# Designed miniproteins, single chains, continued (5): the designs that were tried, part 105

Each design is a single chain, and the fold is of that chain. pLDDT is the mean over its residues in the fold that is shown.

## One batch from the design tools (miniprotein)

Design m19643
Fold by ESMFold2-Fast:
Structure m19643 (fold): chain A 94 residues (1-94)
Amino acid sequence: TEELLQELIELLEEAIEAIRNEDLEKLKEILKRVQELYEKETDPEVKKILGGVIGLLETIIEKMEAGELTERDKATYIALLEHEIRYVREKLEE
């Protein structure tokens, strides 16, 4: 779980960069990796965190595919992902 949570932090940091760069393909790759982590995880609390991240990434991808991703949306989603990074770091007791 610790290694999985560390990988999740790295994926969330990559997602923030992909949102800034409007890199749709990178976001789709990150979503696939988070979904793989979700399938391998057995801890229900960690699965809940991963499920939340999946839902958030799916929403961002949908808006980006629709050409509806505004500067306000980018700022909002980046802030939500930064909040998730802080929460996951707390779980790692860094």
Scores: mean pLDDT 86

Design m19644
Fold by ESMFold2-Fast:
Structure m19644 (fold): chain A 65 residues (1-65)
Amino acid sequence: AAAATAATVARLRTVYGLSDATVDEMLAAARERGVSLEAMFDGLLDDVEAGRAGELARRVAEEIA
C-alpha cells in the first residue's frame, strides 16, 4: 500500500507535472474516501470528462494541460 502510493505520487509529479500541493490534496481526499490515490486520480479525470468537476478536479485538469 505505502509503496504503491509512493510510486503513484512520483508518477503524478514527474509524468503529469502535478504540484506537491495538488498531490497532497488528492492524497487527503483518497484517504477520506477510502480509495487508492490512483483510483482518486481516475475519478477526478472522469468528473472532468463528465462535466461534474469539483474544485480539486479542475485544478488537476489545469495542471496537466
Scores: mean pLDDT 79

Design m19645
Fold by ESMFold2-Fast:
Formats: C-alpha cells, structure tokens, sequence
Structure m19645 (fold): chain A 79 residues (1-79)
C-alpha cells in the first residue's frame, strides 16, 4: 500500500495537511478539520502507483456527502 501526503484546500481557502492511501483501485484522502472536529474524507478512481504522481480528490465532511467542502491534492512520496 502506498501512503502519501495530501494537501486539502477548503472552499474557504484554508489549507489542511492530510494523508492519502491506495485502497484497491482507488485513492482515499482525508484530514481532521481542527475548527469542527469532523473528519474530512474523499476518494478518487485510480490507485497511487508511482513516486511523484499527483491526483486530485474531492473532499466531503463526515455525515454530509451532498456538498464538497474542498479538494485534496495528493503527491506520492517514497518515504
């Protein structure tokens, strides 16, 4: 399983540090929102395969999947 850093940009313009991982053929990304205490999560099709690969993932607040709250940019790292 490849684990990577994720930078989440909220619709408010705020940036959060998160993590991402490949689960099967999908990329999952998430971070804790320090203002609300809620977990922010999202997924995109396509697994992380190569160091330096970048993927964008729509992020939703836990319990409300009707409106995205931001976007994660995932970068694959080797460490």
Amino acid sequence: MTVSDAEITLDSGEKLKGKAASIGDKTLAGALDPKTGKLLVGYADGALKNVGEKKKVKIFASGDLSKPVGTAEVTVTSS
Scores: mean pLDDT 73

Design m19646
Fold by ESMFold2-Fast:
Order: C-alpha cells, then structure tokens, then sequence
Structure m19646 (fold): chain A 55 residues (1-55)
C-alpha cells in the first residue's frame, strides 16, 4: 500500500539523514557544523513532507 511504501521511504530518509549529519560532523566543527546541520535538517524536512504528500 502507499502507506507502507511511504513508511519505508521515511525509514530510508532517516538513515540517509543520519549518515549526512555524521559526515558533516566528521569534516566540520563549531558554528560551521551548526549551519550545515541546520541546512541538512531543512532538506530532510522538505523530503519528509514530499513523501507524506503521496499518502
């Protein structure tokens, strides 16, 4: 069903978000890391909403 497909996509999105956040923290620190993490959270939020719209 579309709901199960959306849930699977969300789980994958969360995993990808975690990996991207970890990569940022590995390469950046302080304020620069904070800004990049905020951008990553905004990107995650946008993709999450798009998946939810398919329900």
Amino acid sequence: SKRKEAEAKIEKLIEEHRKRAEAILASKSGLEATIELMREMAEFSERYVEIRREL
Scores: mean pLDDT 83

Design m19647
Fold by ESMFold2-Fast:
Structure m19647 (fold): chain A 97 residues (1-97)
Amino acid sequence: NAEKREKFVKAIKEADKDKDGYLDKDEANELALLLDATVLEDKDFKGDKLNAAGAYKLYHWFLTGESPLESNPEKGKELDKDGDGLISVEELLSLLD
């Protein structure tokens, strides 16, 4: 769905307010609320930045309109292309290609 994809791309870009290329807890939760998605939890972050689990949760909501029934860090690792445990704004946007 092109309209849904465009909305998600816009929301991700708007969430990165400080333009550091990563989403912190406040930015990621604002993104989740903007998309009418589930709220993210501490386990979805590595330090103050969105991790693979949190990124997978947002992406699962984008695809299905629902939160994942369980945590799936293995699926999150597929999104983490550089293996640093963090998901950048560019990595999130690449999921839509």
Scores: mean pLDDT 68

Design m19648
Fold by ESMFold2-Fast:
Structure m19648 (fold): chain A 80 residues (1-80)
Amino acid sequence: MSKEEYIELLKFANENTLDEVIAYIKEKFGLSDKEARLLALGLRYASLVNFPGKKVLNQDPENPDMENLELGEEVKSVAL
């Protein structure tokens, strides 16, 4: 799965009911009912963390005195 596909799946999981997400995952990935439920729950958890908490993750919540410059180094985005 590509990064873009994963992000779209997180949005889908956030905007739809758990049952709808499970059905989509089963169809798209050919997973069993149990596997699809576990993945759907994980995606819903991840979407809750990423959508409202994306800013916190980007700003390193354990090191509040650290700037986004350090995150750029990990993501290869800091020019110099």
Scores: mean pLDDT 59

Design m19649
Fold by ESMFold2-Fast:
Structure m19649 (fold): chain A 95 residues (1-95)
Amino acid sequence: MELSTEEILEAVREVGEIAKKEGKSYPLTLDKDKLDEEALEEVKKLVEENKIALLLFHSSAEPARVREAAEEVVKEAKENPDKPIIKEVEAAAPA
């Protein structure tokens, strides 16, 4: 199934609503190369409004790095429940 920009935004809103009901920040992991610039900005706004944690990664990012960043995002969200957290994992090193 293809994820549209609207489906991605809906998923972010859904996670935000669950976080509000449970008083918890939920980490959301998104493939950055599947988001256009406008969708990325809208996702960041929704993350900020809903106080959730967001991890963005390139499809070419090293999987171990994505996992490490996800663990850090979860930790920061737990320590800062009232603060939106956005972390990005860049493409794999050129070597």
Scores: mean pLDDT 69

Design m19650
Fold by ESMFold2-Fast:
Structure m19650 (fold): chain A 80 residues (1-80)
Amino acid sequence: MDKEALEVAQKSAQEGAAPFGAKVKVEVTDDVEKAKEGGREAGEALASGGEGTLVLGNDEDGAAAAVAEFVAKRDEVSKL
């Protein structure tokens, strides 16, 4: 993922987390399994109102989709 795509992903993730008082750090990996695990863990952490690290695949389209799924997952876990 290029630097501009990473900045867009970071901003989108942080904007989605801001209403909950949470902070998000975005990291990039070329390991798809780590990206999936990181996204899930970050969503669970945000449901607790804490800090999370969103791990994205090294692909711009995948990064945008991961951010959207991350926000949706956080909202779903918050219902529990």
Scores: mean pLDDT 63

Design m19651
Fold by ESMFold2-Fast:
Structure m19651 (fold): chain A 63 residues (1-63)
Amino acid sequence: SSGTVVLTAPEDTTLGEIVRFLENQGARVTRVSLNGEPVAREDLDTTPVAAGDVVTLDVEVLP
């Protein structure tokens, strides 16, 4: 199945760390937005996330 996850960042991190965390839990991340702005996959590891930022992820649950 697919769904949307919305997170408020509790501390400074990167979008790449958040995506890896979710994918390690068995989700496949298909889209990422930071504070409503879409972020390309190649930019995930270079995009800083500050505490209080809103991250929106479209995910598919792996079988």
Scores: mean pLDDT 78

Design m19652
Fold by ESMFold2-Fast:
Structure m19652 (fold): chain A 75 residues (1-75)
Amino acid sequence: SMKEEIKERAKTLLAMLGLLDEEIEKQIDAVPDEKIEELKKLVDEIERALANKDWAAARKAGEELVKFLRKIPAP
């Protein structure tokens, strides 16, 4: 599904940026349906920065994604 695709994409991008750990991975899996559009927007921002070869902007966008994810309760 598109939701599973965006979650896997988030994991891949955060791993590339050195920002993925077990806690963040669980928080990605726990993102509720109503937050998927916001997750997609944050993922799209990282991808745009990487497409522009702007590593600093990609890292900053990744840090914003991590801030969003830390607000998601994980079991």
Scores: mean pLDDT 84

Design m19653
Fold by ESMFold2-Fast:
Structure m19653 (fold): chain A 66 residues (1-66)
Amino acid sequence: GDAGARNAAAARRAAEEGDGVAAASALYQWYKSGKGSKEGALKALEAATRGDAEEAGRWAVESAQA
């Protein structure tokens, strides 16, 4: 849903800035609002926490669209 896509975009942006806490917060809100794919959300979070912005964005978008 729309909330999922917005939170996925926020997680990607936070990962690009190297802010793992902000990325985790955005993904948690997405999970809470849409209950999307937990596995995809976790993979996006893991990528975000290690600073891999492109990988985090890829998983976040996939999770939001699932």
Scores: mean pLDDT 65

Design m19654
Fold by ESMFold2-Fast:
Structure m19654 (fold): chain A 86 residues (1-86)
Amino acid sequence: MEEKIKKAEEWNKRSVDYLKRAQEKADELVEKGEITEQEAANLVVARVLRYIGLLLDLEIAKEKGWPQEVIDRIQADLAAEEAELK
């Protein structure tokens, strides 16, 4: 039971950190005049939903014992999403 709380806290921390970085990058694009505030909001939502989806897929894959190649691919996709916000 305690393990579920720790997992939820870790997911929340990762999600919040990713959201903050995505928002910072979107704000930079708005400041540069490259996108509108509405486009920035849509980009942040789309990126966060994709990231959360990958976190969920990774959890399901590990829980159900999916092939290591599938787990590796999901982890690579997560790393790529995080790298885009550097």
Scores: mean pLDDT 80

Design m19655
Fold by ESMFold2-Fast:
Structure m19655 (fold): chain A 65 residues (1-65)
Amino acid sequence: MKAIVTFVDGTKVKAEILSETEETVEVKFLESGTVATFKITKRTEKVIEAVSEETGIKAVIEKLD
């Protein structure tokens, strides 16, 4: 599933959601090929608010489907 990830500094990156569980979301950033895992803090049908498990950086993941 395609997504846009917006970081707390306002940076927007294109990503693909590889997996989503009740507590975590794993995304692949399309330009870098980097895979990152986020802990979900809030969830709606199209928007996931999450925190990077590695860095603690907050991000908003918007689903494009």
Scores: mean pLDDT 81

Design m19656
Fold by ESMFold2-Fast:
Structure m19656 (fold): chain A 103 residues (1-103)
Amino acid sequence: MEKVKEKAKEAKETADKASKGSPEDLIKTLKDKAKELKEVANKEMEKLEKKKKEAEERAKEGYEEEAKKEKEKAEEEKKEIAKLFKETISYLGDKIREALEKL
């Protein structure tokens, strides 16, 4: 989650800085940042799915209550990553739309 938060913050800060330049450069830069954010989010989601599978294996070994808590934490973190990704992409999309209106 921290890597997704850091990348989301970087993308928003880059959008704010690029807004002072050409609309074409802004659009290109924000598309690149959106791609980077998607790659980071996908990697973190993959790690959480792995933790969920490891928890399911621990449940089979008799650690059902601990495994349930680990699985619930992973699902909650996945939801937070998805929300943060959507909010950041929406912010970048608004900046791209504003830039297109200036062309």
Scores: mean pLDDT 82

Design m19657
Fold by ESMFold2-Fast:
Structure m19657 (fold): chain A 100 residues (1-100)
Amino acid sequence: DDIITIFEQSLDLNQQGLQAGRDGDIQRYRDVARQAYDTYMQGIQQMQRQNMPQSVIGTMRTQARLYQRIVDGQISPQRSISINQRSIDNLQQVIDQLRS
């Protein structure tokens, strides 16, 4: 259930980021990126406490680093749109499988 919750939160944040990016709302995009970073960092701590595989934790750390770079202005919104779209597609498939 914790894994499903983390994926659902990740999906929602990526959808919000994608929409803000497409709308050209740079401020909303950065605000979503800050929320995503905080959410992923909390998720990583929870996963560590549950002794989840390092591969899973590593994936979330990679996502957290990407959103940190967006907050820092190191990744353009346009570059992030394709990343967010792929993340949405992948997370949706995983969530659908877990809920089935």
Scores: mean pLDDT 72

Design m19658
Fold by ESMFold2-Fast:
Structure m19658 (fold): chain A 100 residues (1-100)
Amino acid sequence: AFGRFVAPSEETRRAAREAVKAVLEAADAIGDKEVRLLAIATSILIATAANYGLLDAIEEALELARKALEAAKEGDHEKAKELLEEAARVVADAINAADA
């Protein structure tokens, strides 16, 4: 597993920064303390995934976070929360598979 011993690529680092930003923006739009804690935890998972070179999982989390932000802007805070929880699961599952 080359990604475990090499610094993340510039593409992976950029995707991770964008994913973290999208997750935090979605949480801010919802305004719930529990969702804010979920966003912080998800940001740590995204940073960990970047260290493993898990670009596909990070890009999927970014897309889910962007959909969560759109749902929050439309007033559907429950859907936004579910999408953020899915983003966290995608990244956590990818890390667990890579660390097995």
Scores: mean pLDDT 83

Design m19659
Fold by ESMFold2-Fast:
Structure m19659 (fold): chain A 71 residues (1-71)
Amino acid sequence: GVEEVIEILERLIERYLEKDPIKAAFIAMLLGIVKIAARNGKFTEEDRKELANILRKLGASEEDVEKVEKL
């Protein structure tokens, strides 16, 4: 569910925090948006697909991207 998306984003932030702090900050903004959407019950299947595509472009693993797409 959305909780697993949040955990994936938090792990990505930790992974990039020392190596690419600008990328980590961008992922942190995405996390904020996902949390807001989830609280409003408006995190749709299309939103998951779009998020997965953004994460792929940000260098997320294929495994993490597939988890987001299958939620």
Scores: mean pLDDT 79

Design m19660
Fold by ESMFold2-Fast:
Structure m19660 (fold): chain A 75 residues (1-75)
Amino acid sequence: ADREGGEEGARAIREYARRTGLERLTPGEIAMASRLAEGDGASAAIGAAVQAKEEGLETLTPEEAARLAIEAALS
């Protein structure tokens, strides 16, 4: 994934948080947010979920998860 995929993944994560009203997201919820993403954004959102799980993060704010999606797209 490239930068555009990362930004789309970040958008999808923020949109999922708005729709659900969740202030914090589990890695599983970040993976569910990938369903709202277009193109490479889905892969970036999944990458964020994988990274959060590998770092041992039980929950993240939507903004923290969005940053991980951007970082995953650049990796």
Scores: mean pLDDT 82

Design m19661
Fold by ESMFold2-Fast:
Structure m19661 (fold): chain A 92 residues (1-92)
Amino acid sequence: SDELTRRYILAGAELGVLEMRYWVLRRNGELSPADAARVQALLDRARALLAQADAARAAGDDARLAALVAELEAVNAELRAELQAVIARNRA
């Protein structure tokens, strides 16, 4: 499916952007140890899901790919919310 391939590519690209944002916040000392631990756990989960999605795509398993992309999209949404909450607290 062209739409499934598009979602897969966009989910992977968004994870890359979120990883970069986390790296910048961490480098600038803008993450408490607790915030860093929470975001790192979500990043580790997202990376594992992307690796599984890559394997499903290579195997031509579209049903498994669709399920894994949906899970990755949900974890990306949690990552985005956590990083936005950190930024909002630091600006308050």
Scores: mean pLDDT 91

Design m19662
Fold by ESMFold2-Fast:
Structure m19662 (fold): chain A 67 residues (1-67)
Amino acid sequence: MLSPVAVKQIQQGQDILSQQTQDSPAVDDLKDTINLVKTQGDSFSVAQQVGQVLRMVGSMLDLDMQK
Protein backbone atom coordinates (compact mmCIF):
# COMPACT_ATOMS: atom_id res chain seq x y z
CA MET A 1 0.00 0.00 0.00
CA LEU A 2 1.09 3.59 -0.55
CA SER A 3 2.35 5.15 2.69
CA PRO A 4 0.81 8.44 3.92
CA VAL A 5 4.21 10.06 3.23
CA ALA A 6 4.09 8.93 -0.43
CA VAL A 7 0.51 10.27 -0.79
CA LYS A 8 1.57 13.64 0.70
CA GLN A 9 4.58 13.90 -1.64
CA ILE A 10 2.39 13.10 -4.67
CA GLN A 11 0.03 15.92 -3.62
CA GLN A 12 2.92 18.38 -3.15
CA GLY A 13 4.41 17.35 -6.52
CA GLN A 14 1.06 17.89 -8.27
CA ASP A 15 0.71 21.32 -6.61
CA ILE A 16 4.20 22.29 -7.85
CA LEU A 17 3.39 21.01 -11.37
CA SER A 18 0.20 23.14 -11.42
CA GLN A 19 2.41 26.24 -10.87
CA GLN A 20 4.64 25.44 -13.90
CA THR A 21 3.81 27.37 -17.09
CA GLN A 22 6.10 25.47 -19.50
CA ASP A 23 7.62 22.01 -19.92
CA SER A 24 11.22 21.44 -18.89
CA PRO A 25 13.33 18.32 -18.18
CA ALA A 26 12.75 18.84 -14.43
CA VAL A 27 8.96 19.13 -14.92
CA ASP A 28 8.96 15.98 -17.12
CA ASP A 29 11.04 14.06 -14.54
CA LEU A 30 8.66 15.06 -11.73
CA LYS A 31 5.60 14.06 -13.85
CA ASP A 32 7.16 10.66 -14.64
CA THR A 33 8.11 10.01 -10.99
CA ILE A 34 4.65 10.98 -9.67
CA ASN A 35 2.98 8.76 -12.30
CA LEU A 36 5.28 5.83 -11.44
CA VAL A 37 4.53 6.11 -7.69
CA LYS A 38 0.76 6.53 -8.34
CA THR A 39 0.55 3.52 -10.70
CA GLN A 40 3.18 1.13 -9.26
CA GLY A 41 4.00 2.51 -5.79
CA ASP A 42 1.56 0.22 -3.94
CA SER A 43 3.30 -2.77 -5.59
CA PHE A 44 6.72 -1.60 -4.38
CA SER A 45 8.41 -2.73 -1.18
CA VAL A 46 8.73 -0.11 1.58
CA ALA A 47 12.39 0.44 0.60
CA GLN A 48 11.42 0.98 -3.07
CA GLN A 49 8.64 3.41 -2.03
CA VAL A 50 11.16 5.38 0.07
CA GLY A 51 13.53 5.50 -2.93
CA GLN A 52 10.79 6.85 -5.23
CA VAL A 53 9.64 9.38 -2.60
CA LEU A 54 13.23 10.67 -2.26
CA ARG A 55 13.38 10.95 -6.07
CA MET A 56 10.13 13.00 -6.10
CA VAL A 57 11.43 15.23 -3.28
CA GLY A 58 14.67 15.80 -5.24
CA SER A 59 12.72 16.83 -8.37
CA MET A 60 10.42 19.10 -6.32
CA LEU A 61 13.41 20.69 -4.56
CA ASP A 62 15.11 21.35 -7.93
CA LEU A 63 11.97 23.15 -9.17
CA ASP A 64 11.56 25.06 -5.88
CA MET A 65 15.21 26.25 -5.93
CA GLN A 66 14.63 27.71 -9.43
CA LYS A 67 12.09 30.11 -7.86
Scores: mean pLDDT 68

Design m19663
Fold by ESMFold2-Fast:
Structure m19663 (fold): chain A 55 residues (1-55)
Amino acid sequence: SVMEMTREMFVMFSEYTDKWIEAKIKGNKDEAEKIEKEFESKFKKLNEEINKALN
């Protein structure tokens, strides 16, 4: 459902934010950049799924 997909989006924000902060604290710039790109890709896919469910 759209509500479950929206919940997944919020969980994803939380989990990726935590991973990103950890990578930044460790000074691992490459890992932080990888996390950013993975988040953007997954967020885009989930947003497209939500849009399809609404149409």
Scores: mean pLDDT 81

Design m19664
Fold by ESMFold2-Fast:
Structure m19664 (fold): chain A 68 residues (1-68)
Amino acid sequence: KKEEIEKALKESEEHQRLADEYRARGDVLRQEAAKDPSKLPEAIDAYAQAGIHEIRAAVAKIAAENLK
């Protein structure tokens, strides 16, 4: 159980890191899109990827809690 919990928590941590990276990228692209509207699709995609990884991180964390 402990090893399975550690694996799930590490998976959650990795997805959370990716979510944070994509969100930071989205924040930069959002500011750029205010000056250049052609950057708006890139900003939207970055935030979409952040959301996907955030949900995956949450699911992995819930799985780890259920293994207690």
Scores: mean pLDDT 84

Design m19665
Fold by ESMFold2-Fast:
Structure m19665 (fold): chain A 74 residues (1-74)
Amino acid sequence: MLLSTEEALAEFNRRMAELMERFKAGEISLEEARQEMEKIFREIVSRAGTRETFDAVVAAAKAAAEELARLAAE
């Protein structure tokens, strides 16, 4: 099933929010969080139906990586 840009961003953001909560709870390391982020990214882009959807998820992944770095720095 292919995702629209809206659906892809919603799923990515939801899964990233769950990952960030696990990281803040100390359940996973920063390295593990980065690896899980990469897995989430790859799963969602594999379902991207258009170049626009792909580009949007790439932008969201960059923003999420910056947020994870900020959380790690406190």
Scores: mean pLDDT 82

Design m19666
Fold by ESMFold2-Fast:
Structure m19666 (fold): chain A 98 residues (1-98)
Amino acid sequence: LTPEQEADIEDALALLRFAVAAVTSGLKEEGERAYQRLLDAGLSRTAAYVGATIVVLRLDGEFEEAERWRKRAMERGLLTPEEVAVTDAIADELLAER
């Protein structure tokens, strides 16, 4: 695959995984809020979808799954350590707003 094709596929997969997590947990509004805050923090669309998925999993109490997802995202280069820190901060903010 070309780099452009791989980027398009990864973006589509990140969006799909985010949508599934948000709908399955019943946290669609919180997921959309997390995604917007990640975009506002300067993350790319793909990174924001990946980060929002992690936030939704943490809000749903799926901590083990969220940790596996974080590790895989970093290993695959979908999130930098700095983007993970931003994702954690946004998850903590959304938990505190409840």
Scores: mean pLDDT 78

Design m19667
Fold by ESMFold2-Fast:
Structure m19667 (fold): chain A 67 residues (1-67)
Amino acid sequence: GPLAEEAARLGREAAEAALAGDLERAQKIISELQEMAKTAEGDARAAALAGVGEAQRALDETKQRLS
């Protein structure tokens, strides 16, 4: 549904921001996805949690590149 699609979009945006080195933007979007995961159910909750996971992996990759 629309909320699950929005969560997936935000997850991709957070991962792209993290890979580009925009850690502040990535963390802001991750926080939004975590808030969605607290209030959403079903597919939307699953998409929000998946988005957090993908963005965290992108942050880890960027930390390696910036070191």
Scores: mean pLDDT 84

Design m19668
Fold by ESMFold2-Fast:
Structure m19668 (fold): chain A 100 residues (1-100)
Amino acid sequence: SLVQESEDRVNKYTMIERRLAEILSHLSEKEAEQILQEKKALVEAARAAGGAPTPEVSRLRSEHYQLRVKSKESHRQYERFVILQHKILEAERAADQAAK
């Protein structure tokens, strides 16, 4: 039950991130940064609500945050951020499936 509830949260989060990655690819860097800040608040709220993420998901989240900070330096770094965001979404989905 608790395991299934945690998995359901990860699945829903993965779908939201996939949608955000698509939206980010069509926005200006400034608009994309605003959406990323809003997403960060949602991630932090979800973590505070409980449910232990897998070690793989935690590692990828850390990498995502680091690249996001660097993406503010240039448009090319922003493009790299979008690519990594897609990789994170794929890895989160794989980790969620493996958790079952």
Scores: mean pLDDT 57

Design m19669
Fold by ESMFold2-Fast:
Structure m19669 (fold): chain A 82 residues (1-82)
Amino acid sequence: MKNLEEALIHLSQALQALGERDYASALEHLEEAKKYYPEYSEQIDEAIAALEAGDYARAEELLEETISKVKKEIDELKEKEE
């Protein structure tokens, strides 16, 4: 769960940086998120590719989808610990 929570923090910071038009920080946080949750590397790579292509709207959509999936997995892990 710690790795999922760290990935969520970095994904959320990437989304915030995107909103602030700080694309360099967004890329840095996406790369960090991949280190904490490599199982999402393909989805994060899609967001990085969209960001590098200048498709910021697509990058935001992919980030929001990835954040939702990570949150769902954290919630499912919490249910298993009960």
Scores: mean pLDDT 81

Design m19670
Fold by ESMFold2-Fast:
Structure m19670 (fold): chain A 100 residues (1-100)
Amino acid sequence: GREQALAVLDELLADPLAAPFRNMPPASEGLEDIIPNPLSLDEIRERVLSGEITTLEELAAELTTLAGNVLLHNPEDDPRVADAVELLERALARIAELLS
C-alpha cells in the first residue's frame, strides 16, 4: 500500500546511487530535452502522495520507466546506466520482500 511504497522510496532516496536520479530526470548532459516522460524519484514520490501510485506493483512500473529512460538516453558504458540498473534491482528486491 501507500505506506509501504513511501518506505521503499525513502530507502531509495537515502541510497548514494539515487543521488543523480533524485531531483532530475535520468539523462545524459544535453539530452534531457528529448526525454518524452522525464521522471525523478521525487516526482515518483509525489505521485504516491497524490494517490496516482497506490500499489507496490505500480511503484515497480514507475521505477522501471525511470531506469529505462536512463538506458535509452545514455551510452551503455555510462556509469549512470549501471547505477540506474543497480538501483532498480535493489528496489525490486525490496518490493518483492514486502509482497511476500
Scores: mean pLDDT 72

Design m19671
Fold by ESMFold2-Fast:
Structure m19671 (fold): chain A 70 residues (1-70)
Amino acid sequence: MSSIQQKRLEFTQKLIDLQQQAISNGADPDKVEQLMIQSSEQINQALLNGDYQKAQQILDDTEQQLKQLS
């Protein structure tokens, strides 16, 4: 795999883990789904541009937002 494909898989897995944790903690599944769609699109765009730091920042922001939903 190219480094970008590997990073996309890593970020996808992290998003899935965050989604499952938030739902397990009692977050509204519809709100979690909306945030996951938005965040995954932004992360994918950052990764396509080679901006791994931006992708990580979006992931960190998403984790904080999910904690507020739980």
Scores: mean pLDDT 82

Design m19672
Fold by ESMFold2-Fast:
Structure m19672 (fold): chain A 67 residues (1-67)
Amino acid sequence: MQQLAELMAQILQLFEQPVTPESLERLRELRKQLEELLAQNPDLPPHVKRVVQQAIEDIEALIKKYS
């Protein structure tokens, strides 16, 4: 849970900043970490899984828009 909070804080910080190639690369790294967190914790509560999946979708949408 603490790891999730830290990842979410970093994602929100990046969303507040202008999109750069460096910020997109960082978002790809954070998305990978969120995907790994879901893979390692299949029994996470549904609400937590929903929050993580939404964050992954938001990152993917941003990457597609600017890639």
Scores: mean pLDDT 79

Design m19673
Fold by ESMFold2-Fast:
Formats: C-alpha cells, structure tokens, sequence
Structure m19673 (fold): chain A 81 residues (1-81)
C-alpha cells in the first residue's frame, strides 16, 4: 500500500497526456493492487506507452516509473529470499 501510494503520486506528477494514457489503459484511480500480476500488467502498459510516445519528456517520466517498478520487484524478491 505504501508503494501503491508512492506510485500514484508519480502518476500524478506525469505530464497530463501521460497520466490520461495510463488511466485509459485500465489503470484505475486509487485502486492499484501491487500484486505480482498487477505489477506485471502495469509494466506491460508502461512499456507499451513508452514505445508509442514521441514526447521526450513523457518518455523520461515513463522510464522513471519503470525504474520504480524494477526497484519494487527487487525489494519483493529480496523479502522472499
């Protein structure tokens, strides 16, 4: 839930167009369940959006979110080890 709130803040700090694109891809307001399946789905959506964007600023914001997801996944893996 802490990471869910942090991720929500990151989304809120995106360019308006990037935020709308994430929400339109079934990235619901305030209900991100950060289970493995949800994280995987979110990663796929962010990677697709990054691949399709032409705006360098939007690309940088999406890369930052992907880096946060990678850090989260590493922390979860470490906690299970």
Amino acid sequence: SEFEEALKKIVEELEPEAKKALEEKKFGEGTLKLHEEAVKKLRELLEEELKNTKDPEKQEELKKILEELERYEKRQAEALA
Scores: mean pLDDT 59

Design m19674
Fold by ESMFold2-Fast:
Structure m19674 (fold): chain A 108 residues (1-108)
Amino acid sequence: SPEEKRNEIEKLIKEIQKLVKDMEDAMAKAKTVDQAKNIAISTLNKIALLLKKNGLYDSAKEAENTKIQVSKAETISQVQKITFGFYSKLLAYLLAQRVDYQFQVKLQ
């Protein structure tokens, strides 16, 4: 149902937000670009799996593409910019999808 899909997407948003917060805390302790890349790639792998489990294959592919961009980064700042850019776009998409399902619930 639209209500079940809304609740599923809301749960997914909360799980992703927690993974991003854990990544930010870990990245604040990173001293090298390689450490930052390893933290970012680990988080992107977890998010990609979570997206696939929720049937969001296009978003999962974008997470995989973001890992490739992270691997090419030369500074910690570039790793952060790439990953936060992806997360901002992903969260905006999921929030819009949640709104669409919420309207479908109200129209029933």
Scores: mean pLDDT 87

Design m19675
Fold by ESMFold2-Fast:
Structure m19675 (fold): chain A 56 residues (1-56)
Amino acid sequence: MDAGATTAAVAAADMGKHAGAEAGRRYGELIGRAVGQGDEEAAKRAGMEARREGGL
């Protein structure tokens, strides 16, 4: 099905968008915990990983 390939590409993009939002929320919590523990480097790493998950 030629239309199936286009539909699959759209679905993959939508899944990526949702995964990025979930990763952002999860990494936000990890950053908060790291800051609470006084580990700013862990907080920075979590932030960079969140961007990598969303931006490749």
Scores: mean pLDDT 63

Design m19676
Fold by ESMFold2-Fast:
Structure m19676 (fold): chain A 86 residues (1-86)
Amino acid sequence: MEAEIAALEAELAELMPKLPEEAKPAVEALLRAAELAGPAARVPTLRLAIEFLRLYPRFEELSEEERQALLAREEAAIAAVRAGLA
């Protein structure tokens, strides 16, 4: 877990500067929720944040429907982690 978390945090540090400013607050909220959720939920939440980070650089290439679906999925993930779910 420690090596896995370190690798995920390193990938986040590499991807975060490339994230559109509009999307940063939502990703930061996911990261804060992961910190509060405890070790078992932290890795899944970090993986999810990285998944969204990889998609946001292509945000302009997504259809309006795909963009709305991505944002809705991210908000649902934040809500789930905030509620104490993995």
Scores: mean pLDDT 68

Design m19677
Fold by ESMFold2-Fast:
Structure m19677 (fold): chain A 86 residues (1-86)
Amino acid sequence: MPESAYWVAKYTIAKLALEKGLEEAKKYAEEAIKEAKKYVEENGNPKELIELLKALEKGIKEGLEAAKDKEKAEELLKEAEEKMKA
C-alpha cells in the first residue's frame, strides 16, 4: 500500500537522522531510492510498483526536509509511529 510505504520511509529517515545525523540519513536515502528504482525497472515498471516508488520518494524527501531541524524530525517520528500503528 503506497500510504504505508510513505509513512515507513518518513519514520526510517527521521529515526536515522536523529540517531546517526542528517548526513548518514541522506546517504541511506540515496541508496534506498537507487535500489527501489532498479527493482521497479527490473519488474517492467508496473503501475503498483511505480506508485510505491513515488510514495517512498515522497516520504524520504519530507523526512530529510524535517531532519534539518531536530524538533521537526522528532514530531515527524511521532506522527509516523502513530500512522504505522493504525
Scores: mean pLDDT 79

